# Designs tried in a protein design run: designed miniproteins, single chains, continued (4). Part 73

Each design is a single chain, and the fold is of that chain. pLDDT is the mean over its residues in the fold that is shown.

## One batch from the design tools (miniprotein)

Design m14676
Fold by ESMFold2-Fast:
Structure m14676 (fold): chain A 96 residues (1-96)
Amino acid sequence: MEYKRVTFTFSYDINGNPGKLVVDLNAEQIATLEAGKGVIDVLKEAQERGFKIIISGKGAAQVKGVLDANNIKYELTPEAEKAIAEAEAARAKHNK
């Protein structure tokens, strides 16, 4: 499956210009995102149109590598940022 329920929230400013695109990813959608390029293409198009991409949810740690590999610029919610920091700290404890 490509993806079942990826929530994209498009926001515009008071002048009708592109504002923010919020993406809330769960574990199933992350597995699909790693394999399916459709979601990445939507994010690339939104970025080219001037939307600020915001990644929310604890799944951000798993998807970060895919976003970085595809040169997608994004902002993280505090929860997503904490999840990434915790994942990187755990990795550092087990790797040299």
Scores: mean pLDDT 68

Design m14677
Fold by ESMFold2-Fast:
Structure m14677 (fold): chain A 82 residues (1-82)
Amino acid sequence: KPSELTLEGEILLALGEMAYTLGDYERAIELFERAARLFEEAGDWEGAARAYEGLAEAYEKMGDEEKAKEYREKAKEYREKA
């Protein structure tokens, strides 16, 4: 079950990265949020960090510097846990 959640998280992370590359930052945010949730549930802190880094980049493109900063801090925290 944990490895299945990690796989689903990886798929959502990849879809979020694709949405980001296409300039669909709102969809990228939705996908990265879902990926982060699955990685957190699985205890995959490195996966969660990658998803939060994606969230930070997407929010930066949306002009939300406060949320971009918050998610960069979360990504750093989760990388330190991994």
Scores: mean pLDDT 86

Design m14678
Fold by ESMFold2-Fast:
Structure m14678 (fold): chain A 56 residues (1-56)
Amino acid sequence: DTVLRALELILAGEVDSVAELARKVGVSPGTLTRRFTAATGTSPGSVLAGARQAAA
């Protein structure tokens, strides 16, 4: 699942941007944003920003 892989990469701290995240999961940034927002209610960019702030 694209969204599950994206969440795992965010939690592992392996990505710094939505573009890198989308490339690693094998989809376009637009496809990732659409699917992630539909599944989680928020954008992958917002989750990345929140995860980085919480980790700091």
Scores: mean pLDDT 78

Design m14679
Fold by ESMFold2-Fast:
Order: sequence, then C-alpha cells, then structure tokens
Structure m14679 (fold): chain A 81 residues (1-81)
Amino acid sequence: GDTTYYRPRITITGPDGSTFTRTVDNPLTRSQLLNLARQLLSQHFGIPTDVNLTLLLQTSTRSLYSAMYDGKRVLVQITQL
C-alpha cells in the first residue's frame, strides 16, 4: 500500500520564491498529499495541477519534489510532524 503520514505538513514554493504551508491533522497517504500539493500550487501560484513533479529526496519523514514552470523552480516539501 501507499505510505501513510499521520500528521503531515506541506510546504510549497512558487516561481517567485514565496512559500505557503498547510498542516493536516488527519492521516493521508503520500499520493493524497501529492494531489493536495498540486491543488495548492494551482490555488496559490496558478500552476497547472498536472505539472511534472520530480522526486528529489525521500526519507521516512520527508519528501521533496521540484518542477520547472515558466523558467523558474517550484518546490513541494512534505514532512511528517
């Protein structure tokens, strides 16, 4: 099955370098968290939900993804609190 995070925090970084953070108080799988991160990128930075996120780092407590959008780096960080 997919990895479950019991108290996840998502931090997204937009093309301008600004960040948005969301903490979730209920368990979510990694796939659910990545889908949520895609929605947050769309809502806060206007980035398409189908943007290609590349996994840069994965540990038991942290995942880091990146994408390029309009020549700028975009980041998604998922952490277990």
Scores: mean pLDDT 85

Design m14680
Fold by ESMFold2-Fast:
Structure m14680 (fold): chain A 55 residues (1-55)
Amino acid sequence: MTDEQKEALKKDLISNGLSEEEAEELVKRLEEATSQSEEEFNRVMREVLTAAHRG
């Protein structure tokens, strides 16, 4: 991911109710997943979306 994409995603997660620390951790996991496989990326993305919708 680009730095711009990371910053945009982090801000979006925070605006959806995640703490700054939670958003940073999820963005880090997405970066790690992109270097592993597309399937792992999709799995982590689902976790990110689930966390954002926790309310």
Scores: mean pLDDT 73

Design m14681
Fold by ESMFold2-Fast:
Structure m14681 (fold): chain A 75 residues (1-75)
Amino acid sequence: MAKQILEDYISGKVKYEANPPEVTLYSVQPGDTLSKIAQQYLGSGKYWPLLQKLNNIADPNLIYPGQVFGIPVLE
């Protein structure tokens, strides 16, 4: 069922909201990348485009320490 939530986010059917129950807020740490965060929280670095899409991140290489964005919880 979590896979459908991810597909909805990718397709634009469901937009990101400040307090959706399936999203955890994360503060970027020095040295973090979207791929590394995706590996830690989504189980695979290949899901970094989902994080970029969900949070409207223009440049996945331009992530700053202290930047806050939502990570979808797959449960």
Scores: mean pLDDT 66

Design m14682
Fold by ESMFold2-Fast:
Structure m14682 (fold): chain A 87 residues (1-87)
Amino acid sequence: GETRYLELQAAALKEKISLQPNDAGAWNLLGNVLTELSRYDEAVKAYKEAIRLKPNDAGAWNNLGNVLTELSRYDEAINAYEQAIKL
């Protein structure tokens, strides 16, 4: 099923990140997969690492805003969206 596919994708991305922790794209993709799994707190951590590595990624900032909105962390979501718009 889709959930099994997403869990396998998350595991593969976590392994890749273990070997290459500075791969911003891998962190952003992990955030996307975790968001689809509704693992929002973990997705926030993954997106924050992607942004730490590549702060000019408007897509990662927008994705962070979306997941923070799902968590009702509205002040942080607004800040993330504002960062995306400025890029």
Scores: mean pLDDT 90

Design m14683
Fold by ESMFold2-Fast:
Structure m14683 (fold): chain A 86 residues (1-86)
Amino acid sequence: MKEEADKLVEKAIEYLKNGDFEKALEYSQKAIELDPNNAKAWAIAGAAYYLLGDYETASRYFKKALELGMSVEEINELYKLAREAA
């Protein structure tokens, strides 16, 4: 379960780095379905939503990642990776 979710998160990060925001979102959402407490999955989905232009949903997903213990610095690093791929 958690290990499988972590592998989906790894795939989502690779898609973010390649500028495939739709697939980054797909794989991060699958990770959330398997482990709703995976803060990184919420942050990756948030970054993908932001780069796809859905700022309101992105904000909610980032807030959830913070609530689950992810730092502002960690979220900003994922956002920078996504932005550099765009």
Scores: mean pLDDT 84

Design m14684
Fold by ESMFold2-Fast:
Structure m14684 (fold): chain A 90 residues (1-90)
Amino acid sequence: MSVEEIAEEVFRNYFESVLAPGKRPSPKSPLPDGESIREVVETFIKQKKLNLSEEEKEELFKKVKELIREALLANGYPEEEVDRWLNEKK
């Protein structure tokens, strides 16, 4: 299975229902940030027993972030705000 296929499976299982058109984040359930996405990716890798290198894990994380970005843009969020939210360094 390619990293792209794994990223699509992670998105469908954990994020698609939250980021569906017409869904709004609640104050207690905000849109996923980079740290939350990383935790989900790491959990999925362990649960599916995937043998990925650290570089492949980072690539998978980037692909999942890109799918989330596309979903947010489709829901009408401005591109600059989405890119700041997902890629902003502390």
Scores: mean pLDDT 70

Design m14685
Fold by ESMFold2-Fast:
Structure m14685 (fold): chain A 104 residues (1-104)
Amino acid sequence: MLDEGVELLLKGKYDEAIEKFKKAIEEDPSLSSGAYFWLGMAYLKQGDYEKAAEYFEKSRELTEKENPNSPSLASIYQNLAEAYEKLGDLEKAQEAREKAKQYL
């Protein structure tokens, strides 16, 4: 369940959190947008910025497809900006920050 994965993430149990989020996608694909967001957060916390950006982009694509005006897009774009900044992709980081402001 996503809630269990989030609790593990907050406790610093990143590998266990990742397994919970992957299982949530397998058991209920309707949770995929949220689960990809939390996979992005777990990888960001581990310092795997490339995987963090990948999963945040997957969360963004699904969330925009479901509801292009979702307030969740603000959080997704903010975290994409952080991941891209950590990767040194300052242009993508700036674009993500501007996008985040549109959904606040």
Scores: mean pLDDT 85

Design m14687
Fold by ESMFold2-Fast:
Structure m14687 (fold): chain A 59 residues (1-59)
Amino acid sequence: KKHLEEGKKKFEEGNFKEAEEHYKKALEIDPNYEEAKKNLAELLFYLRKEEEAKKVLEE
């Protein structure tokens, strides 16, 4: 929860690398955290990491 919120804040601030780190930490704590998966995938598309984003959403 805290990492998802921190990731969203960093994304809003344009700090995309820190946002990615926080979203990944949220998923490390809860691998089935659908909101974190969606936010991470959206961020990865912004960073032009389309293949990695698709893999995150795959299951």
Scores: mean pLDDT 75

Design m14689
Fold by ESMFold2-Fast:
Structure m14689 (fold): chain A 114 residues (1-114)
Amino acid sequence: MLERVEEEALRRVTEIFLEGIREVVEKKLDEAEVRELAVETVSRSMAVIAELYAAAGLTVERERVLRLIEEAVRRAKEEALKEGLDEEAVERFVRAVLEVLEALRAGRPVEPVP
């Protein structure tokens, strides 16, 4: 059952990031807005993963959650590029997400600037 929970988490989180990439492209978001969206999508993804594992009666380590998010972002990037979305915008969002994940691993605040 762990494999089913992990696959469901990857599927849902990949969709969250793909929606985020589409928003960056559609709304022509600037660097600050991309960072705010990256923080929001990572936070939502962490909540979704935690909820799915809890619903299955399973525990998940923080590092595993972060790795699942990294895999989901990679999948979302591949799907976005296959859809013909702007490569520069896709790369900007993916880079912002990876920076948020690095900050979380280092225990640094990831809140948007005021």
Scores: mean pLDDT 83

Design m14690
Fold by ESMFold2-Fast:
Structure m14690 (fold): chain A 95 residues (1-95)
Amino acid sequence: SGMDKAIVGVLGLALTVEFEIEFLKADPSEEGRKKAEEAVKIFNDALVRLMQAESKEEALEILDEAHKKLVELFPQYKDLIDRLYEELKAAIEKA
């Protein structure tokens, strides 16, 4: 439903903010900030696609693609990225 998608979107936004804070906390340098901005952009692009998905299956495929890309580009943050993935995956499955 539209309300379930809104809940996933709000959770996704909250998790994106948490991710950015933790990413910057781990590496507060200018390089760390640039990497955080790049990671947030990838995650936000995926969230837009998730909100437009017509099925849970499509939403999970979009999330899996974003997860794989983020881990490949930022392997040093794998644990954080995995946590965000599992929380969003659970929200989509519940929706």
Scores: mean pLDDT 74

Design m14691
Fold by ESMFold2-Fast:
Structure m14691 (fold): chain A 59 residues (1-59)
Amino acid sequence: MEEERRRRAEQIREAVRLREEGHSQREIAERLGISVGTVSALLAEAEALREAGLEPEDL
């Protein structure tokens, strides 16, 4: 199993949770220790997974 995909799934889930709590992309980036661009990519990936009927854990 690729640990990198599992780590990405965890980041996606955390970013989505923080967005649902009302945090901005900048605040999420600060909290996760990543760039705002990475947060944007994680949220876009989460949306694509949702459209495919998958959860972040399915990565």
Scores: mean pLDDT 75

Design m14692
Fold by ESMFold2-Fast:
Structure m14692 (fold): chain A 104 residues (1-104)
Amino acid sequence: MTREELIALFKEVFGLSEEQARTLVDIFEEEIGRDFLEGLAAAYKAGLDPGLVKTLLLSEIYFNLLKKGYSKEEAEKFVDIVNDLLEGKISPEEAKKRYEEIKK
């Protein structure tokens, strides 16, 4: 699956703009990797609920950040940024700024 296919999927699943979806795909590729995203995309196409897709994405990010040595507080802040971006509550620019502040 290409990055552009993942961006198109996130626009469909979460009702995101092009820029919001692109920012999220960039974060997800860095933090959880492409294989997991491709697996979720296949599951969604097979009928997986969008709410469950979101839950699995956020959970994978949280656990992978903990594995990388982030604190629980840092991992929770990171997940909140991703959740806010998924819900359209913050801009891509604000999400990138907050992401850089947490990143080791």
Scores: mean pLDDT 79

Design m14693
Fold by ESMFold2-Fast:
Structure m14693 (fold): chain A 70 residues (1-70)
Amino acid sequence: MRYLITISGENINEEKIQAIVDEYGGKILSIERVGDTYEITVELPSSKLAPLVMALQKAGYNVKGVSGIA
């Protein structure tokens, strides 16, 4: 399934985010800066979404929103 995850942080490291997403069986489709946030489009199993969000928060990123996309 595809999800849009909106995050903010002092230093957005795409390689670190990719490693976390890959660990949970996901794939990053895009990363886009929108204002003061970053919108990450990911494809991953729905059962892994909550663990992925927790891993991003533990890594120091502020998760502002999560939504499923068509």
Scores: mean pLDDT 80

Design m14694
Fold by ESMFold2-Fast:
Structure m14694 (fold): chain A 70 residues (1-70)
Amino acid sequence: SEKEKAKRRAILEGLRAGHEAALTKTPDEVVEIARQKAEETARKYGLSDEDIKEVAEEAERLVRRMLENL
């Protein structure tokens, strides 16, 4: 379950970065910021490249959904 906690934390860090950027950046920039933050956080937790990719894709999906509702 440590892996699942690390993945969730990385996704949440990505979403936080995206949310903060959303008020001043374009939608495409917000998505990129969210992906980068999620990837960086996942790497810090020592996740595999496969898990890092999954985390980035999930952060992108969730932040795009957030932007659709703004």
Scores: mean pLDDT 87

Design m14695
Fold by ESMFold2-Fast:
Structure m14695 (fold): chain A 90 residues (1-90)
Amino acid sequence: SADLETFARLAERIARLAREGRLGEAAAFARMVAAIARRMAERSEDPEEAEFLRRLAERFEEAADALDAGDAERAIRLLEEAAEEARAAA
């Protein structure tokens, strides 16, 4: 789906910001994307889609927490995993 492909691209962009050492900007962006995914989950009438979007939001939130802690390596891994899962489900 177009939405899942968009989440994959956003995860890749946030990972690039983290690689550039822009951890605060990357964390803020990850939290924004997580909020969008949670809102989409709340609006979904498909329980499996809603659960997938909630898990996706949790990955972006975990990545943001890692970025806030200065753990860029963990954040990048979480973001790359989020991108792969979103593309596989698209």
Scores: mean pLDDT 87

Design m14696
Fold by ESMFold2-Fast:
Structure m14696 (fold): chain A 92 residues (1-92)
Amino acid sequence: EEEERRREEQERRELGLEQGERMPKEVRDEVLELMREISRSAEELVEEWRDPKKFEELLKRKLEEIVESAKKNSSEETYERIKKSAEEAIKK
């Protein structure tokens, strides 16, 4: 629980949410799930492909596919939040 609370606080900061700004739970959950999926994919890709350049290119492609899927199945607001989260993940 304490680790989970710390993680939530960190994720709030990573999403660029300011004090008093509220994100709907559905949007937040989708963004967090996207971040977790990217992390899992990155770990898997590192094992499969040891070339950083190829890994980065594949990661970007997968991220674009996830964002495109979100655009089809989510509102504009949710899509924009997911896109922002994805851009932050790419920077890491």
Scores: mean pLDDT 60

Design m14697
Fold by ESMFold2-Fast:
Structure m14697 (fold): chain A 85 residues (1-85)
Amino acid sequence: GEKNEILDNAISELENALKKISDSFIKSLLEQIIDELKKLKSNPNNFILLDQIIDGLELLLKVVPSEAKSILEKAISLLKKAKSL
């Protein structure tokens, strides 16, 4: 459905952001968030998990390089759209 397509698009954006991150710790945190998004696809109505993922990405925005930041902001917007569906 549309919600799962938005989740797939968010995962794709975040996987692109990983390529722009050199810091191994920040990269590991983003990889964990991507794994949680993949779990969310199995239950896309888990609003608690979705909110936790959004919060985690908003925290990462404070520490990622500017090139990755724009990609994360796009992913956050997609996830907020998925939450409204």
Scores: mean pLDDT 85

Design m14698
Fold by ESMFold2-Fast:
Structure m14698 (fold): chain A 66 residues (1-66)
Amino acid sequence: VSKEEAVEKIKEKLKELGIELTDEQVEGIADLALSDVPDELKAKLLSKEFGIPEEHALEIVRAARA
């Protein structure tokens, strides 16, 4: 998955969840989601960084790579 595809998928999932983030924040999430870090740790890091519930953060991470 390209970074551009991950960004668009993240934006759609954020819209479904009613979460507003800046384009720079979405790009940071895309970089993290495409990294070799385990998905559960990615979700924890996103939850802490952006104040997103871990359950929703995990959905965002998974959506970025679908």
Scores: mean pLDDT 80

Design m14699
Fold by ESMFold2-Fast:
Structure m14699 (fold): chain A 72 residues (1-72)
Amino acid sequence: SSALQALRQQAQQAYAAGAGYAISSVGYLFEAELYEKKDKEKAEKYRELAKKYAALSKQYYAQGDALEAQAA
């Protein structure tokens, strides 16, 4: 049904968003490492961003799973 297709499309969008946030989180961890010896405050800000983006990634993966469960 069109409703079932919409739920699966929404799940795929959620998974894509989750993957994007996961990639950004890893990127911020690399930035934190680069600044560790040069600028401790900047390194701490990047670590905080990495944690926030990792949490967003988990939320979007959970949303995708919930939408897939509704489509089943």
Scores: mean pLDDT 90

Design m14700
Fold by ESMFold2-Fast:
Structure m14700 (fold): chain A 62 residues (1-62)
Amino acid sequence: GAEKSAEAAKEAAKKGDATAAGAGAYQNRLSGGDPEKAREGIAAAVAGDAEKAAEGAYLSAK
């Protein structure tokens, strides 16, 4: 579940893909992850910050 989405988001961020990183955060939000961290990751993806988007996805999975 959420852990695999967070890992995929982290890999996307390493490639500079903010959209894919943010998608991981959104999926974790829908799966009952931390909504605050997921929201921060989604906002970072919209702003083009792939690293921050992946961090939000990773933290929302915990």
Scores: mean pLDDT 72

Design m14701
Fold by ESMFold2-Fast:
Structure m14701 (fold): chain A 75 residues (1-75)
Amino acid sequence: SELDKEVKRALVIMGLAIASRIPEVAEEAQKAIDAINEGNYEEALKHLERMYEKAPEEDRPFIEKVRKLVEEIAK
């Protein structure tokens, strides 16, 4: 439902806001938030890929979970 998609979108924005506190990925996280707010999920996934590559190893599982939520919304 649209409500389920909006809940997932809110969780993605919250997750990206948390990730934006990681200095190595802060800029990419902000760009991903902007892309989500514009409904551009393809662009958000590109920024999430760059976040994954730049992130400390310990933070990568969290970024992967956010990416999976975006992929589910984009279906």
Scores: mean pLDDT 87

Design m14702
Fold by ESMFold2-Fast:
Structure m14702 (fold): chain A 105 residues (1-105)
Amino acid sequence: SLGEKAREAAERLRAAFDEAVQKMREGIENGDQALVAEAVAEFGRAADETLRELPNIPEEVRKLLREALDAMGRAATDPEKAKEYIEQARKLVDEAVEKLREFAE
């Protein structure tokens, strides 16, 4: 049960991040600040949902999710460096997803 939840959470987190990145890039390209804010909020909800469903998650995963959300927030407020912050967030999410899958075993 816990392992299944961790695996499902990892898949949902990756999917939510990819959707948020797509919305973020579209919002930045079109100057749509509402879409950019929505991208950050949606990823934040996915991260919060992961933490809520897996309260015993390792602290390192919690830290990675917090840092990834921070990086997405910086991408939203600094469009000139958005690509750099999105790449930083992707690496953090990839590491969090890997650790969640390891936690599932």
Scores: mean pLDDT 87

Design m14703
Fold by ESMFold2-Fast:
Structure m14703 (fold): chain A 66 residues (1-66)
Amino acid sequence: MEYLEEAKRALDAGDYEKAVEYFEKSIEKDPNNAEAYRLLARAYLKLGDIPKALEYGQKAVELFNK
C-alpha cells in the first residue's frame, strides 16, 4: 500500500483531510519517516490546525537529524 504517495497526491490536489489520513497511515507503517511527519505538519497547517502542525513539524526535525 502506497500511503505516502497517496498522501502526497491528496496534498497536491488540495484534499488536506485525505492527506492527513494517508500520512497518519504512512507513519503507522514507518514511525521513523521524517518526511511523512514534515508533510503531515504541512497538511495540518493548510487545514488551519496550527498546534498539530507545530507538533508534527517538531517530530520531523527530531527524526531528520538522526
Scores: mean pLDDT 82

Design m14704
Fold by ESMFold2-Fast:
Formats: structure tokens, C-alpha cells, sequence
Structure m14704 (fold): chain A 62 residues (1-62)
């Protein structure tokens, strides 16, 4: 795995965690924005396809 893919994976994971925290706090608009950022970043790299699908499901469950 390249360094760039590892960095992108970490960033996507951080946005997913931030989205989950915002959802737990009842801030659905903030959660939506974080999940959208996670999807956008994950879609830029084919290696992150599974993370993109996970982020999409999280957004749909809001």
C-alpha cells in the first residue's frame, strides 16, 4: 500500500468517527457533512471502495 493511500484511509476514518460523534450528540447536519467528506475522499481512490460504501450507509442511516 502506498503512503498516499494510507494517509487517505486515515483521513476517511477520522471523518467517519467525527460523523458518528456528531450523530451521537444529535447534530445531524454536522454528521451529514462529515460523512459526505468521507465519501468524497474515499471515492477518489479505488482501494477505498469498501470505506466509501460504509460511509454511504452511515449517511443513509441519518
Amino acid sequence: MSKEVLEAETEVTMYMIAGAVAKRNGDLELAKEYYKKAIELAEKDPALKELAEEARKALEEL
Scores: mean pLDDT 80

Design m14705
Fold by ESMFold2-Fast:
Structure m14705 (fold): chain A 76 residues (1-76)
Amino acid sequence: KERKEKVELLEKIEEYLKKVRNGELTDEEEAEAEKWAEENLELIKELDEIAKELSKEADLSETVEEFLERLKEKAK
């Protein structure tokens, strides 16, 4: 259950980051992201710990998208 929730959370983060980068993020989507982040603080903390672990292997040339894919694999 937690793995599925973490993967869904990462997929939402990836989607929002792509929209932000492309300038497509609406005010409504930003508000939804804030509410969703507050509702999932515990899962976000777990993802932060996984991200810290992955950062030890971090290649500075790695894109945000590549890093998120590695994070999803670790969250599974």
Scores: mean pLDDT 66

Design m14706
Fold by ESMFold2-Fast:
Structure m14706 (fold): chain A 58 residues (1-58)
Amino acid sequence: EEEKSKRIAELGERARQVAADARTHAANTSDPEEKQAILDAARAELFRLGDEMADAIK
C-alpha cells in the first residue's frame, strides 16, 4: 500500500546516504585499518536496512 511504498523509498534513501557517507569517510581516511572498519560498519548497516525493506514488502 501507499504507506509501505513510502517506507521502502525512505529506507532506500537512507541506504544511499549510508553508502555515500561511508565512501566519503573511507576516501578521507589514510589508515587502512580505520578504512576497513568504516566499510565493515557501512556493510552491516546496509544489511540491516535491507532486512527492514524485506520486512516492509508484501
Scores: mean pLDDT 80

Design m14707
Fold by ESMFold2-Fast:
Structure m14707 (fold): chain A 55 residues (1-55)
Amino acid sequence: ENETKKKLEELEDVLKISKENIRDVLKHSSQEEIERQLERAEEEAEKEKEEILKE
């Protein structure tokens, strides 16, 4: 239980950092490209979350 919670919190922290990095790296790109990359990062995080919850 506690280990699963820690893994989910770490995943959320990693996702937050990844989103900030995407925004920083792509700040001169189109808004559409930024949103696309953010969506992909969120989809990858959802997949990892499902794997953590499946054990």
Scores: mean pLDDT 78

Design m14708
Fold by ESMFold2-Fast:
Structure m14708 (fold): chain A 60 residues (1-60)
Amino acid sequence: SEAELEALAEKYGLTLSQVRGAKRLLEAGFSREQVVQLLMRESGLSREQAEALVDELEAL
C-alpha cells in the first residue's frame, strides 16, 4: 500500500518516489542484486540498508 511505502521512505531516509521506484523494479522482474546496486548508487544507501529495504519491499 501507499502508506507502507511512505513508512519505508521515512525509515530509510528516502523519498516516496525512490521507494516506489525500487518496488516497481522488483515487480518488473529485476533481480534483488540489481535493485540493491541501484539503491546504493542512486540513493546513497549502504549495502546493508539497501538489502534491508529490498527485504521489506518483497514482504509487502
Scores: mean pLDDT 87

Design m14709
Fold by ESMFold2-Fast:
Structure m14709 (fold): chain A 76 residues (1-76)
Amino acid sequence: MEALEKIVELVRELRKHFTPEQQAELDEMIEKIREAESVEEAVDILTEGFRKLLPRLTPEQRVLAARALAEAQDIA
């Protein structure tokens, strides 16, 4: 689905601003999003993934993650 690929692209762009450990978690989110049956499910996957990452994110990374989540919600 083209909408799922747009959400994957958002996560790939975010990945460039994250540490290798955080990138591994983003890669897991990308795989789950590709297997999602709906755009709404993909947004839920991102929401849970970012929630788990949140305590380890810098303020700048938190802003980037929040924007990516908002863009994914707009795609849904």
Scores: mean pLDDT 80

Design m14710
Fold by ESMFold2-Fast:
Structure m14710 (fold): chain A 67 residues (1-67)
Amino acid sequence: MERLREFAEEAVRRGEELLADPNASREELLEAETEASVAAIAAIVAGDEELARRANEVANRLAARLA
């Protein structure tokens, strides 16, 4: 379970960093959106509801930037 939480925390952090970067490429944003979506599932499996909420929020913000 700790590895799933670590993965989710890292994916959320990476997504937040890309959202703050005005020069992030479309490919980087697409990859981060996919990872954040997977991170939400990983956080749910790990039992971390707050982390799952943050991962979904980051995924949604990345998706909005790509639209």
Scores: mean pLDDT 84

Design m14711
Fold by ESMFold2-Fast:
Structure m14711 (fold): chain A 62 residues (1-62)
Amino acid sequence: MEKEKEQIKEALMTVAGLPEEEAEKLAETLVKARVGPGQSYGLEGAKAAHVAGQAILEKEAK
C-alpha cells in the first residue's frame, strides 16, 4: 500500500509540480479511496494521481 502512495506522490510532484507536503496529502487521500486491504494498485494509483494533478492544475490556472 505504501508503494502506491509513493507512486501517486511522485506523479503529483512530477506532473503538477506540487511541493512534497501537498502531494503527500493528496496521494494519501487517493490511495484510501482506491486501495483495498492486501491489494496493490500501483498502476491505478498512478492514474488517479494524474487525474488529481490535472484537477490541481485547473484550479491553479484560475
Scores: mean pLDDT 60

